# Designs tried in a protein design run: designed miniproteins, single chains, continued (2). Part 96

Each design is a single chain, and the fold is of that chain. pLDDT is the mean over its residues in the fold that is shown.

## One batch from the design tools (miniprotein)

Design m7553
Fold by ESMFold2-Fast:
Structure m7553 (fold): chain A 65 residues (1-65)
Amino acid sequence: MRAERERAIKELVEHAKELGLEVKEVRGDEVTIVYKDETREMALKATAAQIYGVALGIRVKVVKE
C-alpha cells in the first residue's frame, strides 16, 4: 500500500511533466502542480492531470502562479 501509493505518485509526476506542467511539491498523497499561463490549453492539461490523479487515488492540487 505505501509502495503502491509511492509508485502512483511517481507515475502522476511523470505524466504531469509530459504534459508540460511544473510539479511544485509532493507531500504524502498530495501532488501540487503549477501552471503559469492562463491559457485554455494549460487549464485543460492541468484538469487532465487532476482527473488522472483521482483515477490513481492521489490528491492533485492545481495552483496558478
Scores: mean pLDDT 75

Design m7554
Fold by ESMFold2-Fast:
Structure m7554 (fold): chain A 90 residues (1-90)
Amino acid sequence: MPSDEETAAAYRILEERLGEELRAAEARAKALVDEGLETGDKSKLAEAYRLVAEALDRIAEAAEAAGYTEVAALARALAEGYRALAEKLA
């Protein structure tokens, strides 16, 4: 198993590469949720869930590239769940 130092270094690299992208996606999704709730527009909620699914796909790609196959599989499953929810709202 990797050392605690090696694991921490790997997570820092992944956070450095994806952190900004994930925070931007989260901010966009939150703005769409807030807009959808204020206007009653379900299409905005669907768009927010699609953005969350895209962010989860990016996490899955990075995890898979780093050898974290179980994390990648979980992220993909969650992404499909959010896409299904978005389709239900559209």
Scores: mean pLDDT 75

Design m7555
Fold by ESMFold2-Fast:
Structure m7555 (fold): chain A 64 residues (1-64)
Amino acid sequence: MTMEQLYKLTVNSARVLEEEGQTKKAEEFLKKAKEAYEKGDKESLEKVMNESMDLATPVMLRRI
């Protein structure tokens, strides 16, 4: 996966969390993803993406 793809997946997950009312969590993930992307830190970006998707997946399974 490219850095851009990891960032986009994190943004999508954060959007799902924001729509569910988890605004603070969404903001935390976006901040961490932007920082990792700007630094070129692929490992940190992968971690943030995985954490955001783990939290967003149950929301998506509720047809959101």
Scores: mean pLDDT 78

Design m7556
Fold by ESMFold2-Fast:
Structure m7556 (fold): chain A 56 residues (1-56)
Amino acid sequence: NAATEAALRAKELLDAGDGHGALSAAGVAVQLEKQGIPLDEAGREALEYVERASGG
């Protein structure tokens, strides 16, 4: 789904060294989840990975 795809994209961008793109994509995933689009397990893990790497 769109939220999971955004979360996975955020991880891909972070792994590629694009911190700004990663945070933007992670924000999209969070917004879609708030709108009722659930993250699957892979999307949740990707979003948590990006949050840990960017926020500490």
Scores: mean pLDDT 80

Design m7557
Fold by ESMFold2-Fast:
Structure m7557 (fold): chain A 62 residues (1-62)
Amino acid sequence: MVTEEELLEALKAFDKNGDGYLTPEEVRELAKRLGLKEESDVLTPEMFEALRKALEAGVDLK
């Protein structure tokens, strides 16, 4: 079971500026890492769902 803290920590790993916001480039990198064929420049509900499931499966998202 993935906690909100684990989800936020994974998102912070893609936040290169440390400002709490993901750039379009960082969102695309996250989608690519999750194996999603998303064309969005912003986080979608599908990306959050895939990220949560990947963390529950113990996938390393470095």
Scores: mean pLDDT 67

Design m7558
Fold by ESMFold2-Fast:
Structure m7558 (fold): chain A 84 residues (1-84)
Amino acid sequence: LEKEKKEKEKKEKLIEFLKEKAEEYKSKGTEEHKILSEALEGMAKEGLPPEVIKARLEHLFELLKTATQEEIDEFIKKLEELEK
């Protein structure tokens, strides 16, 4: 089993997911969603590890209160699946 290849695939999927969510939030047009979109694009560009992305997103969702608990849980679950 090529652990290195699996790590690379996870990173690429994570970056793609972050970019998709950034575009989704940008389309909503509120200032809070703009902040989330820019943060997601920044994290994707920096290639941050999933743990750091999760911590930053949890903090942003708490601060901005832009998402329901159900949406937050789904986002976190998707991040955790990409870490596997």
Scores: mean pLDDT 71

Design m7559
Fold by ESMFold2-Fast:
Structure m7559 (fold): chain A 110 residues (1-110)
Amino acid sequence: SAIEAALERVRNAKSPAELAEAFAELLRAVAAHYGDPGTVGVTTDPAAREAWRARARATDPAEFYHFDVSTADGVPQAGVTAEGVAPEVLTLAIELVHAAVNGQPAPALP
C-alpha cells in the first residue's frame, strides 16, 4: 500500500530532507486513505520554513500545521506542512513516523 511504502521510506531516510519527503508522502497516503482533501507541502528553504512556522503559530492546527525536521543535534533543516488535514489524520501520521524512526511498534493501521 502507499502507507506501507511511505513508512519504509521513513525507516530508510538518511537525512532531514529525506525524512521530510518521506513524512510528506506518509501524510498524503494517510489523508488519501480517509478521503481527506487537505494538502501537504515540503521544503528545505529556510525562508519558506520560517514563513510556514509563523503561519502555523497564528493558525488553528486543523487549518495549518508545520513540522520541523531536524538533525540529531536539533538544527532544523527541512519542514513539512499540512493544510486542511483533519486532526485525526495528522495525529495518526505523526504517530506512525515516530514509531518508524524509533523502531517502535506501529499504531493500528485503519
Scores: mean pLDDT 79

Design m7560
Fold by ESMFold2-Fast:
Structure m7560 (fold): chain A 88 residues (1-88)
Amino acid sequence: MEELLKKGKELIKKALDMGEKEGKLTEAIGGAIRGIGDGYQAVLNGEDPIEVAKKGIKEAEEGLKKGDSYKGAHGAGEAVGAAGMALA
C-alpha cells in the first residue's frame, strides 16, 4: 500500500509538471483534487483500496502517455485517495 501511495504522489507531480508546460496547471490541479476525492469515496463505498489504487495508477500512466495532464492527475489522485484512506 505504501508503494502505491508513493507511486501515486510521483504521478501527481508528473501530471502537474505536464499541465504547467501546457498552460493547464489549474485543470491538472482540479483533476488531482477530484481524483483524491473519488478514490477516497470508492474505498468508503466498500471497494478494495489496492484495486482502486492500481486502477488509478493505470489511468494516470495512460493519461500521461497520451499527453492528457487532467487524466494523469485524476488517476494519480485516485491512487493517493484510495491508498491514503487504507493507511488512515
Scores: mean pLDDT 84

Design m7561
Fold by ESMFold2-Fast:
Structure m7561 (fold): chain A 75 residues (1-75)
Amino acid sequence: MEEELKEEARALKAALERARPTVHPSDQPLVDKVLEALDAIIAGDYEKAIRILEEVLSQTHDARLERILEKLREM
């Protein structure tokens, strides 16, 4: 379970890093927060990842991030 979550986080991080230059400049800080949360998951710092994702999801709705947050809360 943890290895699958870390692998999903690495894949999503790579995708977001590739997409970041195509995101509107006003949304780039939000993308940077998501990348920080994904780095925390990869490092095994799930409490930090949960806090950052809760902050991000308070500002926007994203089904994939909500699913990741739900998985983190079950750990």
Scores: mean pLDDT 80

Design m7562
Fold by ESMFold2-Fast:
Structure m7562 (fold): chain A 86 residues (1-86)
Amino acid sequence: MDPERLELEVEISLVQMELAVAKRIFPRLSEEELPEAIERLEKIIERAEELAERARELGDEALAREAERIAEEARELLEKLKERLE
């Protein structure tokens, strides 16, 4: 196993876990807590997109798709939180 690929797999798993925690906690937050939650989701999206690009550069389309899936799910949660502020 390439050390760079293993590191990428670990980073993708960590972002996936952070998103899973966000999905559990963020829907329960008050409107006053939503701005911080939104900023955290934007950072999750940014990291997932960066990891997808790194996976593509390594030629690992499966890891790229996993990272893109995480970014998409984070965007869906972000949209739901933004709707609560409108």
Scores: mean pLDDT 85

Design m7563
Fold by ESMFold2-Fast:
Structure m7563 (fold): chain A 99 residues (1-99)
Amino acid sequence: DRLREALRKAIEHLRKGIAAAEAGDLEAAIRHAREALLALGEAAEAARAEGAPEEVLRLIGEAMGHAAAAIGALEDGDAEAAIAHLREAIAALEEALRL
């Protein structure tokens, strides 16, 4: 269950990133988004090792893309765009958890 644990960890970091961005703490939001990317890397490794469906790896990749885009938006001071990307990352991971 290493994959599901890594996915849940990533979602928790993404949620903390949203809360920090909503509070105006963009530095904390970037730290949480980076922690989410680390957890997503762990999830991708676990998915490959466990022979997870291709759809799971695609959704992890989609979430990684959104988390990276959120970091870019936060660096530009665009909290609204960052929150939207972090929400899309969570949606992709919740879909992966249903597979």
Scores: mean pLDDT 92

Design m7564
Fold by ESMFold2-Fast:
Structure m7564 (fold): chain A 88 residues (1-88)
Amino acid sequence: SEEELLEKLEKAIEEGKVEEALKILKELLERGVEVPEELVFKLVELALKKGDKELAAEVYLLRAEQEERRGNKEEAEYYRKAAEVLLA
């Protein structure tokens, strides 16, 4: 269920499992589930703490895609720019 996936995402972040958390985030996006912004930022922070700027950027790009699908073009552009800054 969506609730079980969100709980699994939060647990993966708490346990420092960045790759598992990214996989769950992708599945939530594919299902059209709205992921809380706080979980997105926690995963970005965790990825950066682990030294993985590419994974952090991918998280922002996944959020940008979600906002684009919701019709929030300004929010989508914000997340795309955040990803570009991380990769610069």
Scores: mean pLDDT 85

Design m7565
Fold by ESMFold2-Fast:
Structure m7565 (fold): chain A 63 residues (1-63)
Amino acid sequence: GPTVTATVSLDYTADADDELNVSSGDTVKILKILDDTWVFAESLSDGKKGLVPVKHLSNFSVV
């Protein structure tokens, strides 16, 4: 299937072990859209995977 990436628009600090810490300006690869609130993503900065709130992401691109 197509690869989806997004840019982090707002810092997010993980609140649980399955969540991802991300900083504004980071790029993430969207691995799975869980619902309209959460995605499972991989950080392109360090390769870590976890849940990120959709509201902290922008510039979704399909490649």
Scores: mean pLDDT 84

Design m7566
Fold by ESMFold2-Fast:
Structure m7566 (fold): chain A 89 residues (1-89)
Amino acid sequence: KVEALKEALEHLRKAMEALDKGDYETAISHLEKAKEALEKVKDDPRAQMALAFVDAAISALRNGDVDAAKHALRMALEIVEELLKEYEK
């Protein structure tokens, strides 16, 4: 579980970096990989919430709404960071 959350966090951070650079294809690729990692821990309702925000970020990017994508990505990132802190304790 901890490894899957770390993998998701890494990909969410890389997606944000790609968005800040205007590299939307790379951002979507990392969001998809974050989704795959989160699906490994989806039995946790908070991981399901993070998945919903990742899906929202991908959808927003495909619709050209970068601001909505950044907002959704920040929400997913905050949830995953909090989950990782709890599972490492």
Scores: mean pLDDT 84

Design m7567
Fold by ESMFold2-Fast:
Structure m7567 (fold): chain A 58 residues (1-58)
Amino acid sequence: KESELERLKEEIKRLKKKLEESMERLKKATTKDDILREIGEILRAIGDIFDLELEMKK
């Protein structure tokens, strides 16, 4: 149980890093296509983080 919880925490940490990277790219985006792409990646990462956090509460 503890090892599974630790794996979930590491996965969340990884997804948070991906989110930070996408947010950095969004701030540097200068075209509409780049902005929309990064927004999509951010929303996907947020959804994945929420799914894992919900699993940790079980």
Scores: mean pLDDT 79

Design m7568
Fold by ESMFold2-Fast:
Structure m7568 (fold): chain A 62 residues (1-62)
Amino acid sequence: MAELMRQLEEAVEELFKALEAGDLRSAARYLGRVKELAEQLGEAGRPLLDEAERRLAEWIAA
């Protein structure tokens, strides 16, 4: 559990670093990783997945 949470947090951080760098290809790969890790964590991963998707939507809308 704890290791998967750490990996999910790192993937979310890497996702937004890629977005800030304009690397949409890397951002897409990290988003896929976030979703996979969140699915493995189930309910425990849901808040981080929801937050990541919300921040991504805000970033696209800006």
Scores: mean pLDDT 78

Design m7569
Fold by ESMFold2-Fast:
Structure m7569 (fold): chain A 68 residues (1-68)
Amino acid sequence: MFDARDQEAVERLAKLIKENPDMSYEELLEEARRLAEELKSSATPEELVLAALTKISQEEIKKKLEEE
């Protein structure tokens, strides 16, 4: 399970993705690596990217369910 630092990295990465939807997978991995180093997260960059994309998807699904 992700700890508080992993969750913070995921939240920041998700916000970056929302602000920069044109980011490539390579750019997402670089940002995830940077955040992991800054926050001292034990998660891999790939795990952080997957978690951030999952978080965004869940938020979009929730909005759709609330509107429909």
Scores: mean pLDDT 77

Design m7570
Fold by ESMFold2-Fast:
Structure m7570 (fold): chain A 75 residues (1-75)
Amino acid sequence: DAEEEVIRLALEGEFHEAGGLITEHKLPDIYYKFIRAVAYARVGDLERAEELLEEIEEEDPELAELTREMIEEIE
């Protein structure tokens, strides 16, 4: 589905395409925070990635767990 495609694109570093899908499919705004967190982790900015991860955890703990797993895979 659209959520899985956004997750896949973010893991691959295709953040522009991921953001486009969030907008096109009217996914929750939390997915924009998700792609930003993964993007920061990809460039080694772990401090900003962790700040966004905390915000994601407050709104969507399940997505936060997935985000954490993806960040660990990138490292």
Scores: mean pLDDT 81

Design m7571
Fold by ESMFold2-Fast:
Structure m7571 (fold): chain A 77 residues (1-77)
Amino acid sequence: MMVEVALYISGVEMTPELRAKIEAVIAEHGGEILAEWWGKHEALLLIRVPADTDLEALVADLERVTGGRVEVGRPLP
Protein backbone atom coordinates (compact mmCIF):
# COMPACT_ATOMS: atom_id res chain seq x y z
CA MET A 1 0.00 0.00 0.00
CA MET A 2 1.31 3.45 -0.96
CA VAL A 3 0.46 6.94 0.32
CA GLU A 4 0.99 10.38 -1.22
CA VAL A 5 2.93 12.98 0.76
CA ALA A 6 3.83 16.60 0.02
CA LEU A 7 7.38 17.66 0.90
CA TYR A 8 8.51 21.28 1.13
CA ILE A 9 12.28 21.84 1.22
CA SER A 10 13.66 25.33 1.89
CA GLY A 11 16.69 27.28 3.07
CA VAL A 12 19.21 25.87 0.55
CA GLU A 13 20.19 26.57 -3.06
CA MET A 14 18.60 23.98 -5.38
CA THR A 15 21.63 22.90 -7.44
CA PRO A 16 21.49 19.90 -9.83
CA GLU A 17 23.71 18.01 -7.35
CA LEU A 18 21.33 18.74 -4.46
CA ARG A 19 18.29 17.72 -6.55
CA ALA A 20 20.01 14.39 -7.30
CA LYS A 21 20.68 13.84 -3.57
CA ILE A 22 17.03 14.59 -2.73
CA GLU A 23 15.83 12.14 -5.41
CA ALA A 24 18.25 9.46 -4.10
CA VAL A 25 17.01 9.81 -0.48
CA ILE A 26 13.37 9.53 -1.61
CA ALA A 27 14.23 6.41 -3.67
CA GLU A 28 16.13 4.87 -0.69
CA HIS A 29 12.90 5.13 1.36
CA GLY A 30 10.99 3.36 -1.46
CA GLY A 31 9.42 6.57 -2.75
CA GLU A 32 8.84 8.03 -6.19
CA ILE A 33 8.28 11.66 -7.24
CA LEU A 34 4.84 12.20 -8.78
CA ALA A 35 5.06 15.98 -9.23
CA GLU A 36 7.87 18.46 -8.69
CA TRP A 37 8.43 22.21 -8.52
CA TRP A 38 11.97 23.52 -8.10
CA GLY A 39 12.68 27.13 -7.11
CA LYS A 40 16.13 28.67 -6.60
CA HIS A 41 16.09 28.13 -2.80
CA GLU A 42 13.05 25.87 -2.31
CA ALA A 43 11.30 22.80 -3.69
CA LEU A 44 7.78 21.37 -3.46
CA LEU A 45 7.52 17.66 -4.21
CA LEU A 46 4.56 15.33 -4.28
CA ILE A 47 5.87 11.84 -3.55
CA ARG A 48 4.40 8.36 -3.22
CA VAL A 49 5.89 6.19 -0.46
CA PRO A 50 4.99 2.89 1.26
CA ALA A 51 2.27 3.44 3.91
CA ASP A 52 4.65 2.05 6.59
CA THR A 53 7.43 4.54 5.68
CA ASP A 54 9.05 6.27 8.66
CA LEU A 55 8.37 9.86 7.59
CA GLU A 56 10.44 11.23 10.51
CA ALA A 57 13.47 9.26 9.23
CA LEU A 58 12.81 10.45 5.65
CA VAL A 59 12.66 14.10 6.83
CA ALA A 60 15.80 13.67 8.97
CA ASP A 61 17.72 12.15 6.02
CA LEU A 62 16.59 14.96 3.69
CA GLU A 63 17.55 17.67 6.21
CA ARG A 64 20.92 15.96 6.78
CA VAL A 65 21.83 15.72 3.06
CA THR A 66 20.50 19.20 2.11
CA GLY A 67 21.30 21.23 5.24
CA GLY A 68 17.88 22.83 4.73
CA ARG A 69 14.46 22.67 6.37
CA VAL A 70 11.98 19.97 5.36
CA GLU A 71 8.24 20.06 6.06
CA VAL A 72 5.68 17.30 5.45
CA GLY A 73 2.24 18.53 4.44
CA ARG A 74 -0.83 17.99 2.36
CA PRO A 75 -0.66 17.97 -1.47
CA LEU A 76 -1.39 21.33 -3.04
CA PRO A 77 -4.92 21.49 -4.55
Scores: mean pLDDT 82

Design m7572
Fold by ESMFold2-Fast:
Structure m7572 (fold): chain A 88 residues (1-88)
Amino acid sequence: MKLEELEEKMREELEKAEAEVNALMEEARAAEAAGDTEKARELYLEAGRLMARALREAAEKAREIDEEIAEELRRGAEELERQIRELE
């Protein structure tokens, strides 16, 4: 894969994941405001898992290009995974 193509794919995947996470977070906040704490919790966990997975995938792709970026993305995924475990 060409370097530019790989960078574009990583960016597109992360942007898509971020948009999906933001949509889930918005739904979670609306559910919480409505008093539906069960639905809010489920949506927060789903958003966290989605972003953690996206960051893990991006880190693997970045590893061959920039170790510092790959490490930062991996740490982000680990932090989200930690938060998910605390909520479960």
Scores: mean pLDDT 78

Design m7573
Fold by ESMFold2-Fast:
Structure m7573 (fold): chain A 60 residues (1-60)
Amino acid sequence: SAEVDALVRAGMQAYKAGDYETAAKLFREAADVAESLGPEYRDIAEGLRNLAKLAEKKAA
């Protein structure tokens, strides 16, 4: 999905810049979009949820 890809790229850029709070928000949004696309995106949505949790831990 182009939208999921765009959100993931934005999240990775925020993460690379040290903006972990923004990265976590973008990864969560990407996961929500992926879940809305159907069961074939279940694994990618789970991976994105895990990336968001990692970013949240670094933001704390």
Scores: mean pLDDT 86

Design m7574
Fold by ESMFold2-Fast:
Structure m7574 (fold): chain A 60 residues (1-60)
Amino acid sequence: GVEDIPELSEEAKKLYTQGLEYSDQGDLEKALKLFEEAVKIDPDNPFALMALSIAKIALK
């Protein structure tokens, strides 16, 4: 079956958006933390997972 539930990722979207804001400011540690929280709320959310991957790579 196909599920189309846009509201499912609302909290995760808020967190990854905040993470992107911190990343843009150069605060990669805060961005990473926010992306990790987004993934915990919606672990299969591709937006949060992609943002988390980017933050982890940038933090190295």
Scores: mean pLDDT 69

Design m7575
Fold by ESMFold2-Fast:
Structure m7575 (fold): chain A 101 residues (1-101)
Amino acid sequence: MSPEQQALVEEANLLLTRAARGVQDLVGAEGTARAVRIALELLGRDPFPSVEQVAEALRAAGFPEELARRVAELLAPALNRARELYLEAGYSLDQIVPPPP
């Protein structure tokens, strides 16, 4: 990996780590794992899901409306920017989205 590609991956990983910590402060470790799983499932259907799409999916999964919105506001921008950075670093969409369980 070139130094430029490595810098993009490091920025993406930092954004994801910061978002995950913010979500954990709101919903705890189990809630964070569930929210991330739901968001990754959305990424399999829509490469760049909106905050509203993530919030709706979280509400449908049983998250309280206010928490679903706040979690989505942290996760959706971070996931979309991280995906953009991974694509810039030369990864394909298939390498960024884990296969469904």
Scores: mean pLDDT 78

Design m7576
Fold by ESMFold2-Fast:
Structure m7576 (fold): chain A 59 residues (1-59)
Amino acid sequence: KYEEAYKKLEELLKVVSKKEAEAYVMVEVLGLSYREVANALGISERTVRRRVRRAKEKL
């Protein structure tokens, strides 16, 4: 599961920002909730949702 997350993160970093790629991997690959990711990154849930959305738009 960690290897899959790292591989996806590297692929995303070629087309999206690091902040967008990290949020996407934590939510969509690792299956963490928006609240858990917000707490881990020290940001709001709204910001996590925005970053995940931007990553999805560029995929």
Scores: mean pLDDT 80

Design m7577
Fold by ESMFold2-Fast:
Structure m7577 (fold): chain A 64 residues (1-64)
Amino acid sequence: MAEEIAKEALELAKENGDEKTIQLVERIYRELKEAREKGDEFEADVWEAFLLIVYAILKLDAER
């Protein structure tokens, strides 16, 4: 699920052409993956929540 959301958010950011937003989405997803690999449930939940918030903002911006 989070992987699909990250891919869609990244596509939205790339279509907008905003390099800062692209880098933010990529960083959030990397941090989420690292937290999951370490078994840090709380940190993983925090990064997943952040990813969902950024995705929601990008989705709203794209649809206006």
Scores: mean pLDDT 80

Design m7578
Fold by ESMFold2-Fast:
Structure m7578 (fold): chain A 90 residues (1-90)
Amino acid sequence: MSWDDIDKEMARSREETYDELVKITAEIISDPNPSSKLVAKFSGLLIRSGTTLRDAIMDALRREGYSDEEAQRIVDKYMEELKERLKKKL
């Protein structure tokens, strides 16, 4: 096993963690009352990925086909609401 193979595996692991985070972020955005289990999973993935809540939401919206301007407007509207929902479930 080469160093290149190890780097590829680490990159794959990071990509998988981030992809799962973005998927769960999309689920949380679409659900006004996400389950405590979903919120806990989201929180854990957010910590593991090292990204911010804002960046995760932005990428989820981009994957759904929103423009950067539309995504930023949506994020600004939902950031405080999502933080309060997450606090109540954690």
Scores: mean pLDDT 73

Design m7579
Fold by ESMFold2-Fast:
Structure m7579 (fold): chain A 84 residues (1-84)
Amino acid sequence: MKEIEELKKRAQELRDAADRLEATARSHGAPPEVLELIREAKSAIDEALKAIQEGNVDKAKEYIDRAVELLTEAARLLDEHFAA
């Protein structure tokens, strides 16, 4: 199913983004809150991939949206940390 394949691609891209953001955060001494948001995002990505494997499109979308929200907040806080 094209939709499931697209969601899987999106989840993989988010995982790569989360890994890069975590590496940047750790190398620059980001506060624990940033690392916690990235960890929660990775958990959401894992849940999305599980939902994709189960064929549950709606659940996969919910977890992908959650991961995007968490990574966006982590990036925002990391930017504020660099601006300080």
Scores: mean pLDDT 85

Design m7580
Fold by ESMFold2-Fast:
Structure m7580 (fold): chain A 59 residues (1-59)
Amino acid sequence: SIEEFLKELEERLAAQKTRQEQLQVVVEAAREAKKTFSEEEIAKLGKRLSDLLLELDKK
């Protein structure tokens, strides 16, 4: 589900030590989302990914 996907993404982001690695995880997650989720689910995921990227930018 999209919630499971986001939970795994957050865990992967928390496990990364550098901002570069965190961005790489987000990019890979976006790629997988395009393969597996509906357009509506991708829209929801995209919004949450934007929020996560904004948090990374504040670091």
Scores: mean pLDDT 73

Design m7581
Fold by ESMFold2-Fast:
Structure m7581 (fold): chain A 84 residues (1-84)
Amino acid sequence: SVEEQIKKNLEQLKKLSKEELEELKKKIEEIKKNDLEALKKKIEELKKDPSPENQEELQQGENILKALEALEEEIERLLKKLEA
């Protein structure tokens, strides 16, 4: 799943150089700019139609958002640590 791929990426982040982390941050900002609005809209639509299937999809979408935020936070943490 996308969530599992993000989790694997979090483990690999600590092995990256400062420049690699900065490039990854740029890519995440690009994804947020282009795809986050569509994902948020989909989550909003799913909230309006309460079914077991839609609840699962809603939870998956919210998990993706949380994983993306955690990835961005970890990149920022590592960048600050490398600057200190």
Scores: mean pLDDT 75

Design m7582
Fold by ESMFold2-Fast:
Structure m7582 (fold): chain A 64 residues (1-64)
Amino acid sequence: LDEFLKKLDEKIKKLEEEIKELEEKLKETPDDKELQLELQIKEGMKALLEGIKAFLEKIKEKKS
């Protein structure tokens, strides 16, 4: 479980970095619809993984 939580945290951090890079690119090319779509997809993936992590953290605390 700890190893799984660590892997989730690593994936979330990677997505945060990718989102930040896409946001910077979009500042320079705000009309790039492919970058806009990729940003939305990665934001959605991050939100999902954060939800899973929060659920697992509650389980680790046995009740929260």
Scores: mean pLDDT 79

Design m7583
Fold by ESMFold2-Fast:
Structure m7583 (fold): chain A 60 residues (1-60)
Amino acid sequence: GGTAAGAAAGAAAGAAAGRRTKSGPHQVELGFYGGLRAGGAAGGNAGAVAGITSGKQEVD
């Protein structure tokens, strides 16, 4: 079950990391939407990679 659990946890962690990509207080609205999209895409991709890696580590 490590692979599935790792993928889910990695995706969640990636999403959280993506939220930090929105560092730009002066870009309150545009930065929020831009950061949300960029963070979501980057976080999703990074989360998937992290999940795979984490799953592999749990298996072996």
Scores: mean pLDDT 54

Design m7584
Fold by ESMFold2-Fast:
Structure m7584 (fold): chain A 69 residues (1-69)
Amino acid sequence: MVPMTPKQKEVVELTAEALRRIGDAWQEAIAKYPGDLEKRKEYFEPKAKEITEEVRKRLEEERRREALE
């Protein structure tokens, strides 16, 4: 196993969770607009952006609270 610092584990876990949520959002978009790629992108893009922004805010807050970097 690759050794990771607690901070690296947090980043990896947050990234994995975000990717899962992004995948879920894409599947929801497919279910909602199965034959319309343009509508799927319009539905998916704001959700993916929201998830990405949430992760970035969490990472920034973690770094701020950690006070170890």
Scores: mean pLDDT 75

Design m7585
Fold by ESMFold2-Fast:
Structure m7585 (fold): chain A 62 residues (1-62)
Amino acid sequence: SVEEAVKLVAELLAAGKTPEEIVKELKARGFTDEEIREAVLRLLEEGKISAELAQEILDLVR
């Protein structure tokens, strides 16, 4: 779900994981590219991720 993706992205960001590591972990757990995109956009809207980091993750799931 998008809600679970939001939670996991936030946890991995707090742990200092790179955009590549974040995407790899989410895909390994069965999250879709669409769920990852939606999660990152929600975190960006909430101010919980920088625009630069958000763009790096989004570029990996295009």
Scores: mean pLDDT 87

Design m7586
Fold by ESMFold2-Fast:
Structure m7586 (fold): chain A 77 residues (1-77)
Amino acid sequence: MNPWVDLFARAIGEGLRAKTEEEIEEAARALTEEYVALNPDLSEEEVEAVYRELLELIRKWRKMEEEIQEMLAKRKA
């Protein structure tokens, strides 16, 4: 599989299970380190871009999960 696609799937999973901002940041760092290990030719600027993109992706999926739970709660009320 494309390593980036696998990384994205893992980032989504981390977003769905993260409970704190610290867990989000830690997951983004860990995934970035794994991606850098697989792609050692990345520049410092590209590494920063990967970290930022993963951080945004994890936060986005956490927010979506919160919004879905809110929608379900509203439909019950």
Scores: mean pLDDT 76

Design m7587
Fold by ESMFold2-Fast:
Order: C-alpha cells, then sequence, then structure tokens
Structure m7587 (fold): chain A 107 residues (1-107)
C-alpha cells in the first residue's frame, strides 16, 4: 500500500541517519521512527473508520513534519554530504507518496 511505502521510506531515512553515529543524527532518527509509528498507526485507524478528511489532515501534518526534520538534517554540518544527498532523495520520494495518497483520498 502507499501507506506502507511511506512508512518504509521514513524508516530508511531514520536508519541512514542513525548509521552516521552523530548525536544529532541519532536524535533525528529517533524523531523519524516516532513519527512513522504514531502517524501510520493513527492513519490506519482513520482509514479503517472511513474518515478521509481526518486522514488528509493528518497526512498534511506528516508532510510538514517530514519537511522540517529533513531541513534540520540538511542544515547539520556534522552529517556527511553523501548521507544528506540520500536523505534528500528519500524525503522527496516519501513526500511524493504522501501527495499521491492525499490525491487518492480526495478522489
Amino acid sequence: SLLERIEEKILEMADLLASTGTPRAEDLADALRAMARIYTARLRELLAAGDREGAIALLRGLKAALEEITAEALADPSIPAETKERIEELAKEALELIDELIAELEA
């Protein structure tokens, strides 16, 4: 499902950040893991209940939170350039999947 693919991208970003071993990257990884867990659980509940408006609002919140964490990772000079490039790529993929799921729910 689109939701599973979104979750996978966010968790891949978290694992990549954690692999750098810097304290700030580990904090961002923990934030991404918490985000994936909390948002996907709540999204599954809303989708099962047929609450499309609630799901769309929560997806927009997830998008904003993911953009913020990505910006923080890209601004951190302790995170390697190669890691930043991959984080930006994964974030773009996750954001595109979020937009795709929003469009599906608005149809």
Scores: mean pLDDT 89

Design m7588
Fold by ESMFold2-Fast:
Structure m7588 (fold): chain A 74 residues (1-74)
Amino acid sequence: SLVDKIREQWEKLSEEEQLLVTGILAQEIADEARKRGDEELVKRAEEVLRELHETGDVKKAFERAMELLEELLK
């Protein structure tokens, strides 16, 4: 699946690249959810971005973004 391919590639990235990719992914999920009118998904994606900014916990943010991406692809 696309999610599995993203996970495999993410594990190969540097810490700086992991931070960048996770931020981009969460922002793209928020933007797509907004286009669909899914206000709950927008809020959840924006929360991932906020927690990433506040805590720097890239792995936690990435896993939450992957969960949101799986919901978006249904």
Scores: mean pLDDT 85

